# Designs tried in a protein design run: designed miniproteins, single chains. Part 63

Each design is a single chain, and the fold is of that chain. pLDDT is the mean over its residues in the fold that is shown.

## One batch from the design tools (miniprotein)

Design m2318
Fold by ESMFold2-Fast:
Structure m2318 (fold): chain A 66 residues (1-66)
Amino acid sequence: MEKLIEEAERLEREGLRLYKEGRYEEALEKFREAAEIYDSLGLPLHPVHSNVLAAAVYVALKKREE
């Protein structure tokens, strides 16, 4: 279990880095992977879900401006 939490935290950090670089689609992928790990551990309300929503909103807004 601890190794899964470490993996999820690593994915969150990578997602946040990509988000700050403006790479929202790649950030969303990383946040979704982290969220799936937390969900499997019984943590469906973990803050990473807010990061997934934020990245998804930015991706949607960017596509609408095309």
Scores: mean pLDDT 74

Design m2319
Fold by ESMFold2-Fast:
Structure m2319 (fold): chain A 60 residues (1-60)
Amino acid sequence: ATAEQELIAGSKALAAGDDAGAIAAFNRALALKPGDAALKAGVNAYLTANKRPDLAAQIA
């Protein structure tokens, strides 16, 4: 899967209340683009904006 597909999967899991699935998908997206600091910051900001700092803390 592409990083974009994993970001979409993570967002869908988050919307469905599947926290574990969301974390796994976002971590896979970051693993597909190692060193993309902007992507990592964006995922962290997205989770924080959605009032899920607990999930942001679990992002690799």
Scores: mean pLDDT 81

Design m2320
Fold by ESMFold2-Fast:
Structure m2320 (fold): chain A 71 residues (1-71)
Amino acid sequence: MDEEEFDAEVKIALGEIYLGIGNVDEKRGNYDAAIEAYKKALEIFRQVDTPEGKALAEYAEKKIKELEEKK
């Protein structure tokens, strides 16, 4: 049986890495690259059925929308 808690932690960590990549690209004005990174983070966070995963997914969605409006 898969350790749901451990799988969630690993997915959140991976998603946070992509959020970090997106944040760096956003700060550099690389909006297309930032949107791609945030989309990858969102895909990962959507696989985590926890309050934390849902909050991080909402944050990634907000960032994608905000950056698409800047293009």
Scores: mean pLDDT 81

Design m2321
Fold by ESMFold2-Fast:
Structure m2321 (fold): chain A 71 residues (1-71)
Amino acid sequence: MEELQRRIEEARAAAPSPEEAARAEAEVRGQHYQPANIKMNELIEKEGVTTLDEMAEVSRRVAEEVRAELA
């Protein structure tokens, strides 16, 4: 979280205009969350998950793994 916030602040500071700063922030947020989303989708396909409850379970497992990596 702190690293994400710092990356957003740096990207915004480097942008030449408020519109470019908003775009840079959106891009940094997208890059940060995209790897986790890809991983969740791969696990959903591999395990044949079809219900929202099962998708929530996969999302929770991915969140636990990311939390362990950040520790």
Scores: mean pLDDT 67

Design m2322
Fold by ESMFold2-Fast:
Structure m2322 (fold): chain A 66 residues (1-66)
Amino acid sequence: AAEVRKRVEEAVRENAKKMGLSEEATEQAVRAGLAELDRSLAKGLSPDQAIRRGVIAGAMKGLELK
């Protein structure tokens, strides 16, 4: 559980740094990714599928924030 969250957070933070996002925008992207991870796990998706969805959600939020 904790390791799955760490993987999503690290991937979203890495993507945010490549995009040049502020720390505040990065934290919003991380929260979006972790929220999607938790929703996916609650729906019974596998850890790998939940991680993928979380990372995509974080990246999409980062893109929205520019």
Scores: mean pLDDT 84

Design m2323
Fold by ESMFold2-Fast:
Structure m2323 (fold): chain A 79 residues (1-79)
Amino acid sequence: MEKVEKILELIKEVAETTLNNDKSKVPEGLEKLKEIEKLFEELNPEEKKLLLEKVKELEEEYKKKLPEAEKRYEKLLAE
């Protein structure tokens, strides 16, 4: 469970950074993504299934926020 919880924490941090469009945190986000990949490879099948179920819940939450973030980005480009 410890690895699954760590991966979920890292995913939430990367998602929050992306939603806030903070370019200064992109290098930190990339390092966190690499850590997520490494930890994911070490998971057993049961832990992977649990992680996917929890990630699906997070995706539903962030998909609701993403359209607003995309519209803000398009507006900035349309200057």
Scores: mean pLDDT 68

Design m2324
Fold by ESMFold2-Fast:
Structure m2324 (fold): chain A 70 residues (1-70)
Amino acid sequence: MSKEEVINYVAVALRLIGLELDIELGQISKEEAQRELEELRKEVEKISDEKMKKQLMERIEKNEELIREK
């Protein structure tokens, strides 16, 4: 695992946490949340570590569920 992969993981994780909060608090539109989630999926696909990728994908799925209930 490279230092660049760790930095990317942390950055994506923080963005996913922020997006989750924005969705739960109603601070972001459904369309904006969907667009940001698509960009985050692309960034997650660049991660080679299987455990890190799985954890981020689980967060993406959680955010997709939150968007669907709106």
Scores: mean pLDDT 79

Design m2325
Fold by ESMFold2-Fast:
Structure m2325 (fold): chain A 108 residues (1-108)
Amino acid sequence: MPELVERARELALRAGFASQEELDKALANGLSREQLSGLLVAAAMLGDLETQREALELARELGDEMSARIIELIIEADRALEAGDLERAREYRERMLELINESLKKNK
């Protein structure tokens, strides 16, 4: 787990999701698996393709199928956008947001 936590921290910082200080404070308080998965999804949403790929691999290493599916949809949406398929990109993005909202409802 320590190696996965450090990798997730690097991805979140690289993607601009959180500052070094915010990440250091979160790590000092201990990250839950849910918080770690949240960092990976956030890194994938804000990061480049390389960051998205690394976030996907880490989500799979954690056994978090939901976060892995969300990250896969982020990648597919970005691919569709690069291809100029705005309608398909929108469909993937809406599906991704529905999964994120559903995940949040189950934890509250």
Scores: mean pLDDT 78

Design m2326
Fold by ESMFold2-Fast:
Structure m2326 (fold): chain A 82 residues (1-82)
Amino acid sequence: SATVTVEIDGKKYEIEVEPGRNEVEIDGKKYVIEVPDADERTLILRAIAAKLRMIGAELDGDKKTAELYLIQAKALEALAEK
């Protein structure tokens, strides 16, 4: 498992994530975060992809989708680091 710190609406949240399906609740909102059981490089590349999708969602004004991709990117990065 890995500890992830995510900042949403100026508040910091620490969550524990593991490879596979993670169900996370932040500020009353539920997110499903899938983290593949994969090598460090694959996890980092997926985290970069999630950050790009986050930026796209922010530009579209879709705050909930942007928050989902932020959490996913942070989870992928944390599990890639040892």
Scores: mean pLDDT 83

Design m2327
Fold by ESMFold2-Fast:
Structure m2327 (fold): chain A 77 residues (1-77)
Amino acid sequence: SARENAIALARAIAEVSKNKELSELAKKLAEAIEAGDLETAEKLAEKVDPLLAKEVAEDPSLAGKILEKARELKAEA
């Protein structure tokens, strides 16, 4: 589902990112989506998006690592 995909992507960002702030925000985002707290999830996504874009710009391989980790997390769920 779109929801399970969103949780897996947020958890993958939290695990793969080298930016501590992005990792902590992405972890909270995954938790908010799992809890069905859409208002908190929206606010966290707005903070995650620019930090993720910056890290991907600095390391273009990051996007591939996130997608691979998200696939692994979905297989475990």
Scores: mean pLDDT 86

Design m2328
Fold by ESMFold2-Fast:
Structure m2328 (fold): chain A 75 residues (1-75)
Amino acid sequence: SELVERLAEVLREAGLSEETARNMAEAVARAVFEHGVSPERAARVLENALIDSGVPEEVARETGRRVRELLEEAL
């Protein structure tokens, strides 16, 4: 999926490994498109997961914002 690849790229830019970024991108896309989670909620959950993984808060917030925009564009 082109969306999953774009999400994974954003997550890699935040400092995640390629495998972790891809797995998180797939999980986020599934949450929104298969399970009806809002882009805002999915981005918030992702932001918290990034912070818990040691990503700086400001980077996690910007990453969450970019992910939300990509999800909203694809809806």
Scores: mean pLDDT 87

Design m2329
Fold by ESMFold2-Fast:
Structure m2329 (fold): chain A 117 residues (1-117)
Amino acid sequence: MEYEVKATVELTEPPRVTYEIRENGKLVGKGTLEYESFEEALEAASQILIDEVVRKAKELGADRVRMRVTIDAENPHVRLEAEAEADGKRVRGIAEGPLPKPPSETFVVEGEFDVDL
């Protein structure tokens, strides 16, 4: 079984987050939410991703979630990726959005955490 969560931040007025949830490639959930600021939209997209991936990881019996944050200077955007696996099942999530101003350089940060929190 593969469970996928995608949250996309759009720099509209007001800013919005569109999310999709897929199970074995089939769309099982979707929505769009509006926020007062880009920062709130980005925080909300990240929180939706983390909460959904952690909740699903716990259901699968996974011990850890692996995360990657990419801040891209060439195509100004931020991407948060999270993944966990257990018993031949995978949960994967992506939250991404454009940056209004490009950073001076590209950054990639990776880490992992236990799901027992």
Scores: mean pLDDT 81

Design m2330
Fold by ESMFold2-Fast:
Structure m2330 (fold): chain A 68 residues (1-68)
Amino acid sequence: MDEKLAEISALYHELKAKYDAGEISAEEAIAELQKLREELADDPALELVAQIALHEFQQYVAEKEAAA
């Protein structure tokens, strides 16, 4: 469980850093998080964490673009 939580956190931070650096689009980062959520759909606790990460990333993108 902790290992999977660490993977979700690591992916979230990696995608956020790449998006901030302009290396990936918001759409590409969101697609990667959606894929992770779908892969975890059979584990409700991990799926929820991945869903929260996806939602937080979408909010981060919206806030950053509104601030620019």
Scores: mean pLDDT 80

Design m2331
Fold by ESMFold2-Fast:
Parts: structure tokens; C-alpha cells; sequence
Structure m2331 (fold): chain A 63 residues (1-63)
């Protein structure tokens, strides 16, 4: 949960750094793009997007 909040904050406040970190972790460009879209929706108050973000990130990093 803390890791997800930290990555979410990085995507919103420092997207370049967040993208590089995710690429270094082996996350695909398609997944990174989806995470950016979900982060934007979460900033607008979308609770469903937050759950999707956590699931997608957990799956991408757990490989």
C-alpha cells in the first residue's frame, strides 16, 4: 500500500522519474501508459481506478 501511494505520487509529481523507475523494473510501455491514465483518474477521485492501479502495479512488479 505504501509503495503504491509512493509510485502514484511520483507519477503525478515527477512523471519522468516514475517512468524511468518503472522501465528499469521491467514494466512495459503499455502498462506504464495505463498507470499514468489511472493516476490521473485517481487524482479526480476515481476509487475504481485506484483499485485497478494497485492490481496492475502488483502484477507488473511481481512477474
Amino acid sequence: SESFELILKALLENPELAKKSLESAGVSDEVIEELFELAKKIAEGDEEAKKRFEELLKKALKE
Scores: mean pLDDT 78

Design m2332
Fold by ESMFold2-Fast:
Structure m2332 (fold): chain A 65 residues (1-65)
Amino acid sequence: MAAEEAAARRAKAELERMPEVKSVRIEGGEIVVTVDHKDVTEFAGTALRAIGIGIEAGLPVRVEE
């Protein structure tokens, strides 16, 4: 219980430190990340990093523009 909440908070903080990330929110056990980028390669790279952070936290991640 406390470990899951702590993991979610750490993942959110880590994602918020990424310069391409506009906002991060947690909805129904899912991390929703809104990103800004100039091309699909930058988007893919940011999305993969966000998914990796979510996997480490044990939470699904959704990436939006």
Scores: mean pLDDT 74

Design m2333
Fold by ESMFold2-Fast:
Structure m2333 (fold): chain A 56 residues (1-56)
Amino acid sequence: MRQASQLGVQGAQYIRNGDYDTAARLYDQAARLASQTDPQTAAYARRRSDDARRRA
C-alpha cells in the first residue's frame, strides 16, 4: 500500500547522502508508478526530481 510514497521516502534519503542523480531516478520511478494510481503523488515526485536535478 502506498508503495509510491515509500519510494519517495527512499529518494529523500539518497538526497541526504548527496546522491542527487540516484534520488532523481528514484523520484522519476515513483512518479511513473503513482501516475496510474495517484496523479497527485506523481506530480509531487516530479517536482522533487526537478529540485534534485537543479541541485545536482
Scores: mean pLDDT 73

Design m2334
Fold by ESMFold2-Fast:
Structure m2334 (fold): chain A 73 residues (1-73)
Amino acid sequence: DEEAEKYVKKALEYLQKAVDYAMNGDREKAIEFAQKAIEYAKKAIELSTDPEVKKRAELIRQAAENLLKELEA
């Protein structure tokens, strides 16, 4: 699951950036990085054969999707 783990790590990094931008009032960048977090999380889910890795990716996707919904209203 090396490839899936790389996507999980990048999804987490993008989610953290999205949260940071949202907290600073940069909605455009927050949306951009939330979308990237969703894309990378979805790739991690697709590539993952490890249930723990898949679960982490699903949690990241859910968090990023919830953030995106709040930002886009």
Scores: mean pLDDT 86

Design m2335
Fold by ESMFold2-Fast:
Structure m2335 (fold): chain A 90 residues (1-90)
Amino acid sequence: DKKKAIQQLEEGVKYAELALEYLEKGDYEKAAEYAELAAKKALESGTETGKVAADNARAAAIYARKGDGELAKRNAKAAIEQAKAGIKSL
């Protein structure tokens, strides 16, 4: 269902943007939690771009928990970009 896929990708973008916001605030634990939610939503979209976005969001969570804010931010931004590309392609 295209409508459900778009909704899941939009929720994934929202959670990845929240992860990025908490990374900027130095709250790496909340950032990791939101990045994990972004990954779940991107994967639930059932799209190929959603799978890539989910991998990037999971990487963001892993790096956030390791205290690597730069790599966490790069992966969160990549997750947002891939999910947005998925929405545009549907």
Scores: mean pLDDT 89

Design m2336
Fold by ESMFold2-Fast:
Structure m2336 (fold): chain A 76 residues (1-76)
Amino acid sequence: SAERERLLRELGRLGEEATAAHDAKDYARAAELLEEAAELLERLAELEEDPELAELLRQRAEDLRRQAERLRALAA
């Protein structure tokens, strides 16, 4: 679907921006970008017809949120 392809492109962009922010030691910005990526993964899970794959996408979103929390701690 066009929506799925759009979400995947946005996810890729956010990943690149998060890496750049992390490399710049802007951990607060990297955390924000990972939280945005987690939201896109949850939206992608809603479009997924395979319930096992949808759950995997939700687990990946949770992993990114935990990573964002750790990065926010580094920024503090």
Scores: mean pLDDT 89

Design m2337
Fold by ESMFold2-Fast:
Structure m2337 (fold): chain A 60 residues (1-60)
Amino acid sequence: MEEKIKKIRELLKESENDVEKADEAALLFVELAEETGDSEEVRKLAEKIYKEVEEEKKKE
């Protein structure tokens, strides 16, 4: 799980220059939801990661 979260963060950071990376990150969230059986927990995690990446973008 932790390795997948790290990969998702890296993909989302790269997605600003590569839309395919955003799609790959979305697929990894779907895999996490299937693996954990808790789509709501994964959704909250996704919202947190997206917010953190958005804050990093503001540090331009």
Scores: mean pLDDT 74

Design m2338
Fold by ESMFold2-Fast:
Structure m2338 (fold): chain A 82 residues (1-82)
Amino acid sequence: AVKERLKKWAPDMSDEEIERYIAEAERRREFSKYVDELIQKLRAGEITLEQAIDEARKWGEETGDKEVAENAIEALRLIAKQ
């Protein structure tokens, strides 16, 4: 399990800190899936690069995770160059 794995790598972490880490990791996993969907739509020509960037920025504003959103925008820009 993810909790047991984290405890093995960071045995000094409290169970409460591990639970917070799991919650953050799941939130990032959902965002990763969202970005994958944007990439798929961009490659299929269903959305423009500008629309994909706007969607990623909107997600960052709504969740407060602007750094993760900016990283996704850079990934979208790199894919558009391919």
Scores: mean pLDDT 73

Design m2339
Fold by ESMFold2-Fast:
Structure m2339 (fold): chain A 62 residues (1-62)
Amino acid sequence: EEEVERIKRLGEEAYKAMDKINELRKKAGVLTGKNPDEAQKLIDEISKLEREHAERLAREAA
């Protein structure tokens, strides 16, 4: 059914996005004590990616 292919694409993109976000979070954690400015940059990027992912899911659910 169409749902299967849609869910598959959503799942692939979601896993890629989550993996990237987790990697950035790990880097931000390491940098927080050493370079807070760079850590803040990464945190902002993570927030952007999370928002984008949430909006994408909302559009797909509609």
Scores: mean pLDDT 74

Design m2340
Fold by ESMFold2-Fast:
Structure m2340 (fold): chain A 57 residues (1-57)
Amino acid sequence: SDEEIKREVNEFERELVRRYLAGEISPEEATALFEEFLKELGKKYGKSPEEIRKIAS
C-alpha cells in the first residue's frame, strides 16, 4: 500500500541521515544508497522508482 511505501522510505531516510551525521557515509554515498533503495523498493511493490518517489513525497 502507499502507506507501507511511505513508512519504508521514511525509515530508510532516517537511517541514512543518522549514518551521515555520524560520519559513516558521504553525501555521494547517501545519494547512491537512496537511489538503489528506491529501485529495490519499486521491484518489491511492482512500481517504478519515479512512482515510489511520488508516493513518498
Scores: mean pLDDT 85

Design m2341
Fold by ESMFold2-Fast:
Structure m2341 (fold): chain A 92 residues (1-92)
Amino acid sequence: MAEKKREELRKRLEELKREAEEKLKAALEALKKGDKEKAKEEIEKLDEIAKELEELEKEAEKAGDKELAEEIRKYLEGLKKLKEELKKKLEE
């Protein structure tokens, strides 16, 4: 049974979602204050989290947890879209 591995992957997804939320809030606050450099740094951290989510998706697929892999994929797509919105605001 791969249950223990699936539980570890689900916990990692929760941790990455929390980290992404923190970085998104920091980027938005920096943009609101006109701190474009800080906003850029936080967006770069979101790029790193997105890479970790891509790796986690592959691990979930290998563990046979298709439901978790799909959840990670959907979250990653949403994060990428929001990241593009933030980058667009940096040019304003």
Scores: mean pLDDT 83

Design m2342
Fold by ESMFold2-Fast:
Structure m2342 (fold): chain A 100 residues (1-100)
Amino acid sequence: MSLEELAERIRELLGEIGSLLLEHADGASAAQALKLVSEAVTALDNWRAGKLSAEEFAKIVRKQLEGLREIAEKSDLSEEVRRRIEELIEEALRLAEEIE
């Protein structure tokens, strides 16, 4: 996978995680999740602009994904929605580790 393909897939995964939490979580949890998604996307854009190293980007994205996982675990979500969010987070973490 090219670096551009990796970046676009991570962006897609972050967007899907945010959308699921916006739809299914309480308003405060959804707002916090959207903030973490926005910070991860900003880090992605800064890395692509040469303002962050690959290592700095991966560190930031891991931190934001860990925060998203915590929000999902604390939210009153159905088992199906929680499982889907976990799958998306795991895939995003795996892809972030490929960026060097």
Scores: mean pLDDT 83

Design m2343
Fold by ESMFold2-Fast:
Structure m2343 (fold): chain A 118 residues (1-118)
Amino acid sequence: MELVELGKGYLLAKDYEEAIKYFEEAIKEDPNNAEAWFFLGMAYLKQKKYEEAIEAFKKAIELAPNTGLAANALANLGMAYLKQKKYEEAIKAFEEALKIDPENELAKENLEKAKKLK
C-alpha cells in the first residue's frame, strides 16, 4: 500500500494526526504529488486548521490544474474560506470548481449558501 493510500485509510478512520504524517511523507518523496497535497488539505480541514488546508489545496490545484482533483480541491478551498467568513474568496473558489466540474455537489450547494451570506 502506498503512503497516500495509508493516509487515506487513517483519514477515513478519523485519525487525522496519523493521516497528516503519511501525506507529509508522501510529499517528501514526491513534492509534485497533487493527490497527497489534496488529502493533506482534507485532513487539515477536518482538524479546522483552515489556513494550512488552504495552502495544501492551492498546491494541489497548481500541480493538477483543470482536473477532477482540482475541481474537488477548489470546492474544499471554498469550504475553508467559508469557515473563515471569507465569502468572496469562497464564491470564486466554488465558481472555479463548477467551471471544471459542473456537477460538483459540494460546490453547487455551498455556492448558493456563500452568496446569501455576503
Scores: mean pLDDT 90

Design m2344
Fold by ESMFold2-Fast:
Structure m2344 (fold): chain A 120 residues (1-120)
Amino acid sequence: AVVITESGGGTVAAGGSLRLSAKVSGIDFSRSALGWLRQRPGQPLEGVAAVSPDGRLVGYAPAVAGRATISVDHAAQTAYLDMSDLQPADTAVYYGAAAPVGDTPFDAYLGEGTQVTVVA
């Protein structure tokens, strides 16, 4: 079974920073696209950051570009999201995501999520 466990959420002041971690098991990490999505209060799920299986393609949503960095530790099977200059609009539940790629159809897997609250 695929399991994604997020950590690092909490309450932070505006202008602050935090690191989110998503530990992933049950998939081939080296053959999976990895990323982060979030759901802000009353809004749909939106992409935040993603990295390709080979690490060569990295993308960020415009709302967080220049303030967010995604990184991957293959040995630990963990994807990190480092965010700086946090704003109240960054308040959301953040989900680690994994999408194995290959000859078969792939499914995106999401964790249970971790709450981030940014206070002015």
Scores: mean pLDDT 85

Design m2345
Fold by ESMFold2-Fast:
Structure m2345 (fold): chain A 55 residues (1-55)
Amino acid sequence: MLTEEEREVVLNALKDTLELSGPPSEEGIKAALEFAEEKKDEELKKEIEKIIKEY
C-alpha cells in the first residue's frame, strides 16, 4: 500500500500525461491502474477511476 505522498506523485503523473496528450490517454490510464493494482492500493485505484470518469 502506498503512502499519501506516493499516491500524490502517481496522480500528478497521470494528470500530467492527460494534459500533455489531450483527451484521456488509454496507455497512461492503463499503466496507472496496473501500478495501483500491483501495489494493492485500492484508494489509489479509486482516485484514478474518479479522474477517468471526469473526462
Scores: mean pLDDT 71

Design m2346
Fold by ESMFold2-Fast:
Structure m2346 (fold): chain A 56 residues (1-56)
Amino acid sequence: SSEVRKKILKLIGEILRAIGEKLDLEAQENPDEEKLKELEKKIEELKKELEKIEKE
């Protein structure tokens, strides 16, 4: 349904945003390892949400 597709696109947008933040942080000379781990966990959670919707 179009509603499911809208939710998928929204989640993809959030995943890409989080990946962008992670990459910006990694580009720093001394990246904050704790923030990197937080972003990695956020990305994984969003990916799990996406997979759940696709299986519905």
Scores: mean pLDDT 83

Design m2347
Fold by ESMFold2-Fast:
Order: structure tokens, then sequence, then C-alpha cells
Structure m2347 (fold): chain A 118 residues (1-118)
């Protein structure tokens, strides 16, 4: 079902977030953090497109596209902050904002799906 597909995609995204957190915690330089973030962004693009396709199947395309547009704008701003970071502490702060933004995206999409089931 579209709901099962969405759950699987959301779980994959949560796993990627967990992997990013582990890599950042283990990083000894700002360069290692930037590399981990670059790899993360490459992997999430596919999952974000899958969320949009499932949203179309659920008739929630317009609502999800609005959330997705806001989320992509924030993601691009955070990527720029991370790329411009000159210290490990600055990069970690920007990554924490990224993780918070990702969790808010997941929560907002989840709430839309629960509302559609009611």
Amino acid sequence: SPFEKLREIMNELKKLIGDLVKKVKQATSVEEIKKAVDEFYQKIDTLLEKIREVAKELGLEAEVDEIYSEFRKKMNELKEKIDNATSKEEAVKAVNELIHTLNEFLDRVGELVERALA
C-alpha cells in the first residue's frame, strides 16, 4: 500500500540520519563532517523523490509539495552553512540544525498522512 511504502521510506531516512549523526560524532576534522554531509545529501535526494511519488498516490501532492519546497529551501541554506564552516564546532551546530529540520519534515509529512487516514 502507499502507506507501507511511505513507512519504509521514512524508516530509510531515519537510518540515514542516524548514520550521519554517528559519522559527525566520530569526525576529527571539519573536512570529515563536510564529506559525511555531502554523502548524506546524495542519498536523501532519492528518498525525498519517493516521498513525493507516494504523496501523489495518496492525493496529498499539493500539501506535500508545499512542505517539500520549504524543506528544500532550508536544506540548501544549511548545506551552504556547513560548506562555509571554518571550525568543527560551527559545522556541528549547522548539522544539528539540519537534523532538527529533517525531523520536522518527517513529523509534518506523518501528520498529513494520519489526517488522510481519518
Scores: mean pLDDT 84

Design m2348
Fold by ESMFold2-Fast:
Structure m2348 (fold): chain A 96 residues (1-96)
Amino acid sequence: SAEKEKLEEGIEKALEALRKAIELWYEKKLTEEEKESFLSGLEELVKDGAVDEKDVKELLEALEKGDRKKVEEVTEKILKKLREFMEKKIEELEKK
């Protein structure tokens, strides 16, 4: 139970960090190096099946256009899928 709680706290922190990175990108507060690191992280999440490539593409297009409403909508969709993916991994660990 203690290890599960620690993993759940880690998920919440990871999701909030991702949301914050997207907000900083929208506000044009990220450096090019930070943007490259963020994109690299998203590519790994797509490769792992944790997020959809289509959703990442829609997010990047919305950020380029400055469409705040679309950024918020796609961000919540990405975060929801990532949460479900991480929760499934924790469930698999409990079924050992």
Scores: mean pLDDT 82

Design m2349
Fold by ESMFold2-Fast:
Structure m2349 (fold): chain A 63 residues (1-63)
Amino acid sequence: GPAKKKLLELIGEILRVIGEILDLERQLARETDPERRRRLEEEIERLRRERERLMKELRELEV
């Protein structure tokens, strides 16, 4: 039903965001340029906030 579809969509989006964070953290661990490190850190923080919002939506979803 619609609730199950919404649950699967939220899980998929959360997994996508987690994957992007892990990829960027791996890039940051290897990056030596200060400007590129700053941009990676800013992008990671943006994605962490997005993950927090999606996790809140998941917690509020009744299925």
Scores: mean pLDDT 86

Design m2350
Fold by ESMFold2-Fast:
Structure m2350 (fold): chain A 67 residues (1-67)
Amino acid sequence: ASTGGGGTAPLETERTAWATLGNGAYASVKYKNGEVIGEEVGGADLAAGQALADAIRASLAAHKAVL
């Protein structure tokens, strides 16, 4: 939540973390300012894709943004 300009904090651009499994499952998670703002899962194994998305979300929550 950062629209309106001003401030002294650096602007974090939108970033997408995505991964695939050999079985064709995939997940894509978009985030900004350390928060998840979008999620997509797909491929032949949706359960595996959803688990992958959950893992990406957990990783993003555990990692700090680097400048």
Scores: mean pLDDT 66

Design m2351
Fold by ESMFold2-Fast:
Structure m2351 (fold): chain A 68 residues (1-68)
Amino acid sequence: GMLDELIRQYRLALAEAIGEQLAKELKAKSYEVRQVSEDVYQILLYTEDGVYEVTLDFAKQTITIRKV
């Protein structure tokens, strides 16, 4: 429905803002944001020392970061 699409757009915008800020802090060459499921978004940060994966889980209200 329209409300579900608005929530999706809001969550995507938030994930994008987090990705941009983390890319600046980690001096990443690039980053990408993807929706993995209804409530889970991932940010991949491509840095000189490797790739960092940030998982935003809106159902669990958690943010996790790991080096892959």
Scores: mean pLDDT 87

Design m2352
Fold by ESMFold2-Fast:
Structure m2352 (fold): chain A 63 residues (1-63)
Amino acid sequence: SKKEELIEKGNLLLARAVLTANDFGDHERAEALIEEGKRLLIEGGLSEEEAERMAENARAKLP
């Protein structure tokens, strides 16, 4: 479904954010990817609270 695709894309962006910071040191880009990922998770049907928890988990993995 469209909602499932949005959640998958949101999760992919959170994973890309962690890789971007760890492999390239681009923390500004990583944070932008986290915010976009969070937005897509909310559009996909997650609550603001659930999406923020996932974003915080991604931020915790940044160096």
Scores: mean pLDDT 86

Design m2353
Fold by ESMFold2-Fast:
Formats: structure tokens, sequence, C-alpha cells
Structure m2353 (fold): chain A 81 residues (1-81)
């Protein structure tokens, strides 16, 4: 999907140290995935986790923690926890 292609580009940018580009690509990928699957689909949790890795690489530990918490909430909801 287009979201998967953007996420792959984001991962490439993160590996290259281009954190601004990685963030932009992952945010676009997240938006498309939410549009396609809905905000409660557990696959959205994977994208939130990857975006959290970018924020952690930038040193924004608070935002990274928030993204991980949101990802966990989606997984818990999907499992009926």
Amino acid sequence: SEAEELAARGREALAAGDLERARALYLKALGLEVEELGPDDPRVAEMLRELGEVYEAQGDLARAAGLRARAQELLDAALGA
C-alpha cells in the first residue's frame, strides 16, 4: 500500500539520520493507514510504534512514550482487555 511505501521511506530516512524527513514520512503513512483501516485497527499501533522510534531518535522521549502508550491502548482494545 501507499502507507507501507511511505513507512519504508521513513525507515530509510531514519537509518540515514534524516529525522525530519523520517517524521514527515511516518506521519503521512499514519494518516493514510488511519483513513484506510480506521483509528481502532491494531495495524495502526505498528505505525505509532515506528513513529515513536523517530521521536526517541530525536531525543523527544515524552512524545515517544505517548505514542507507545497509544499503540498499547489500541492493542488492548483489539484484544478486549
Scores: mean pLDDT 83

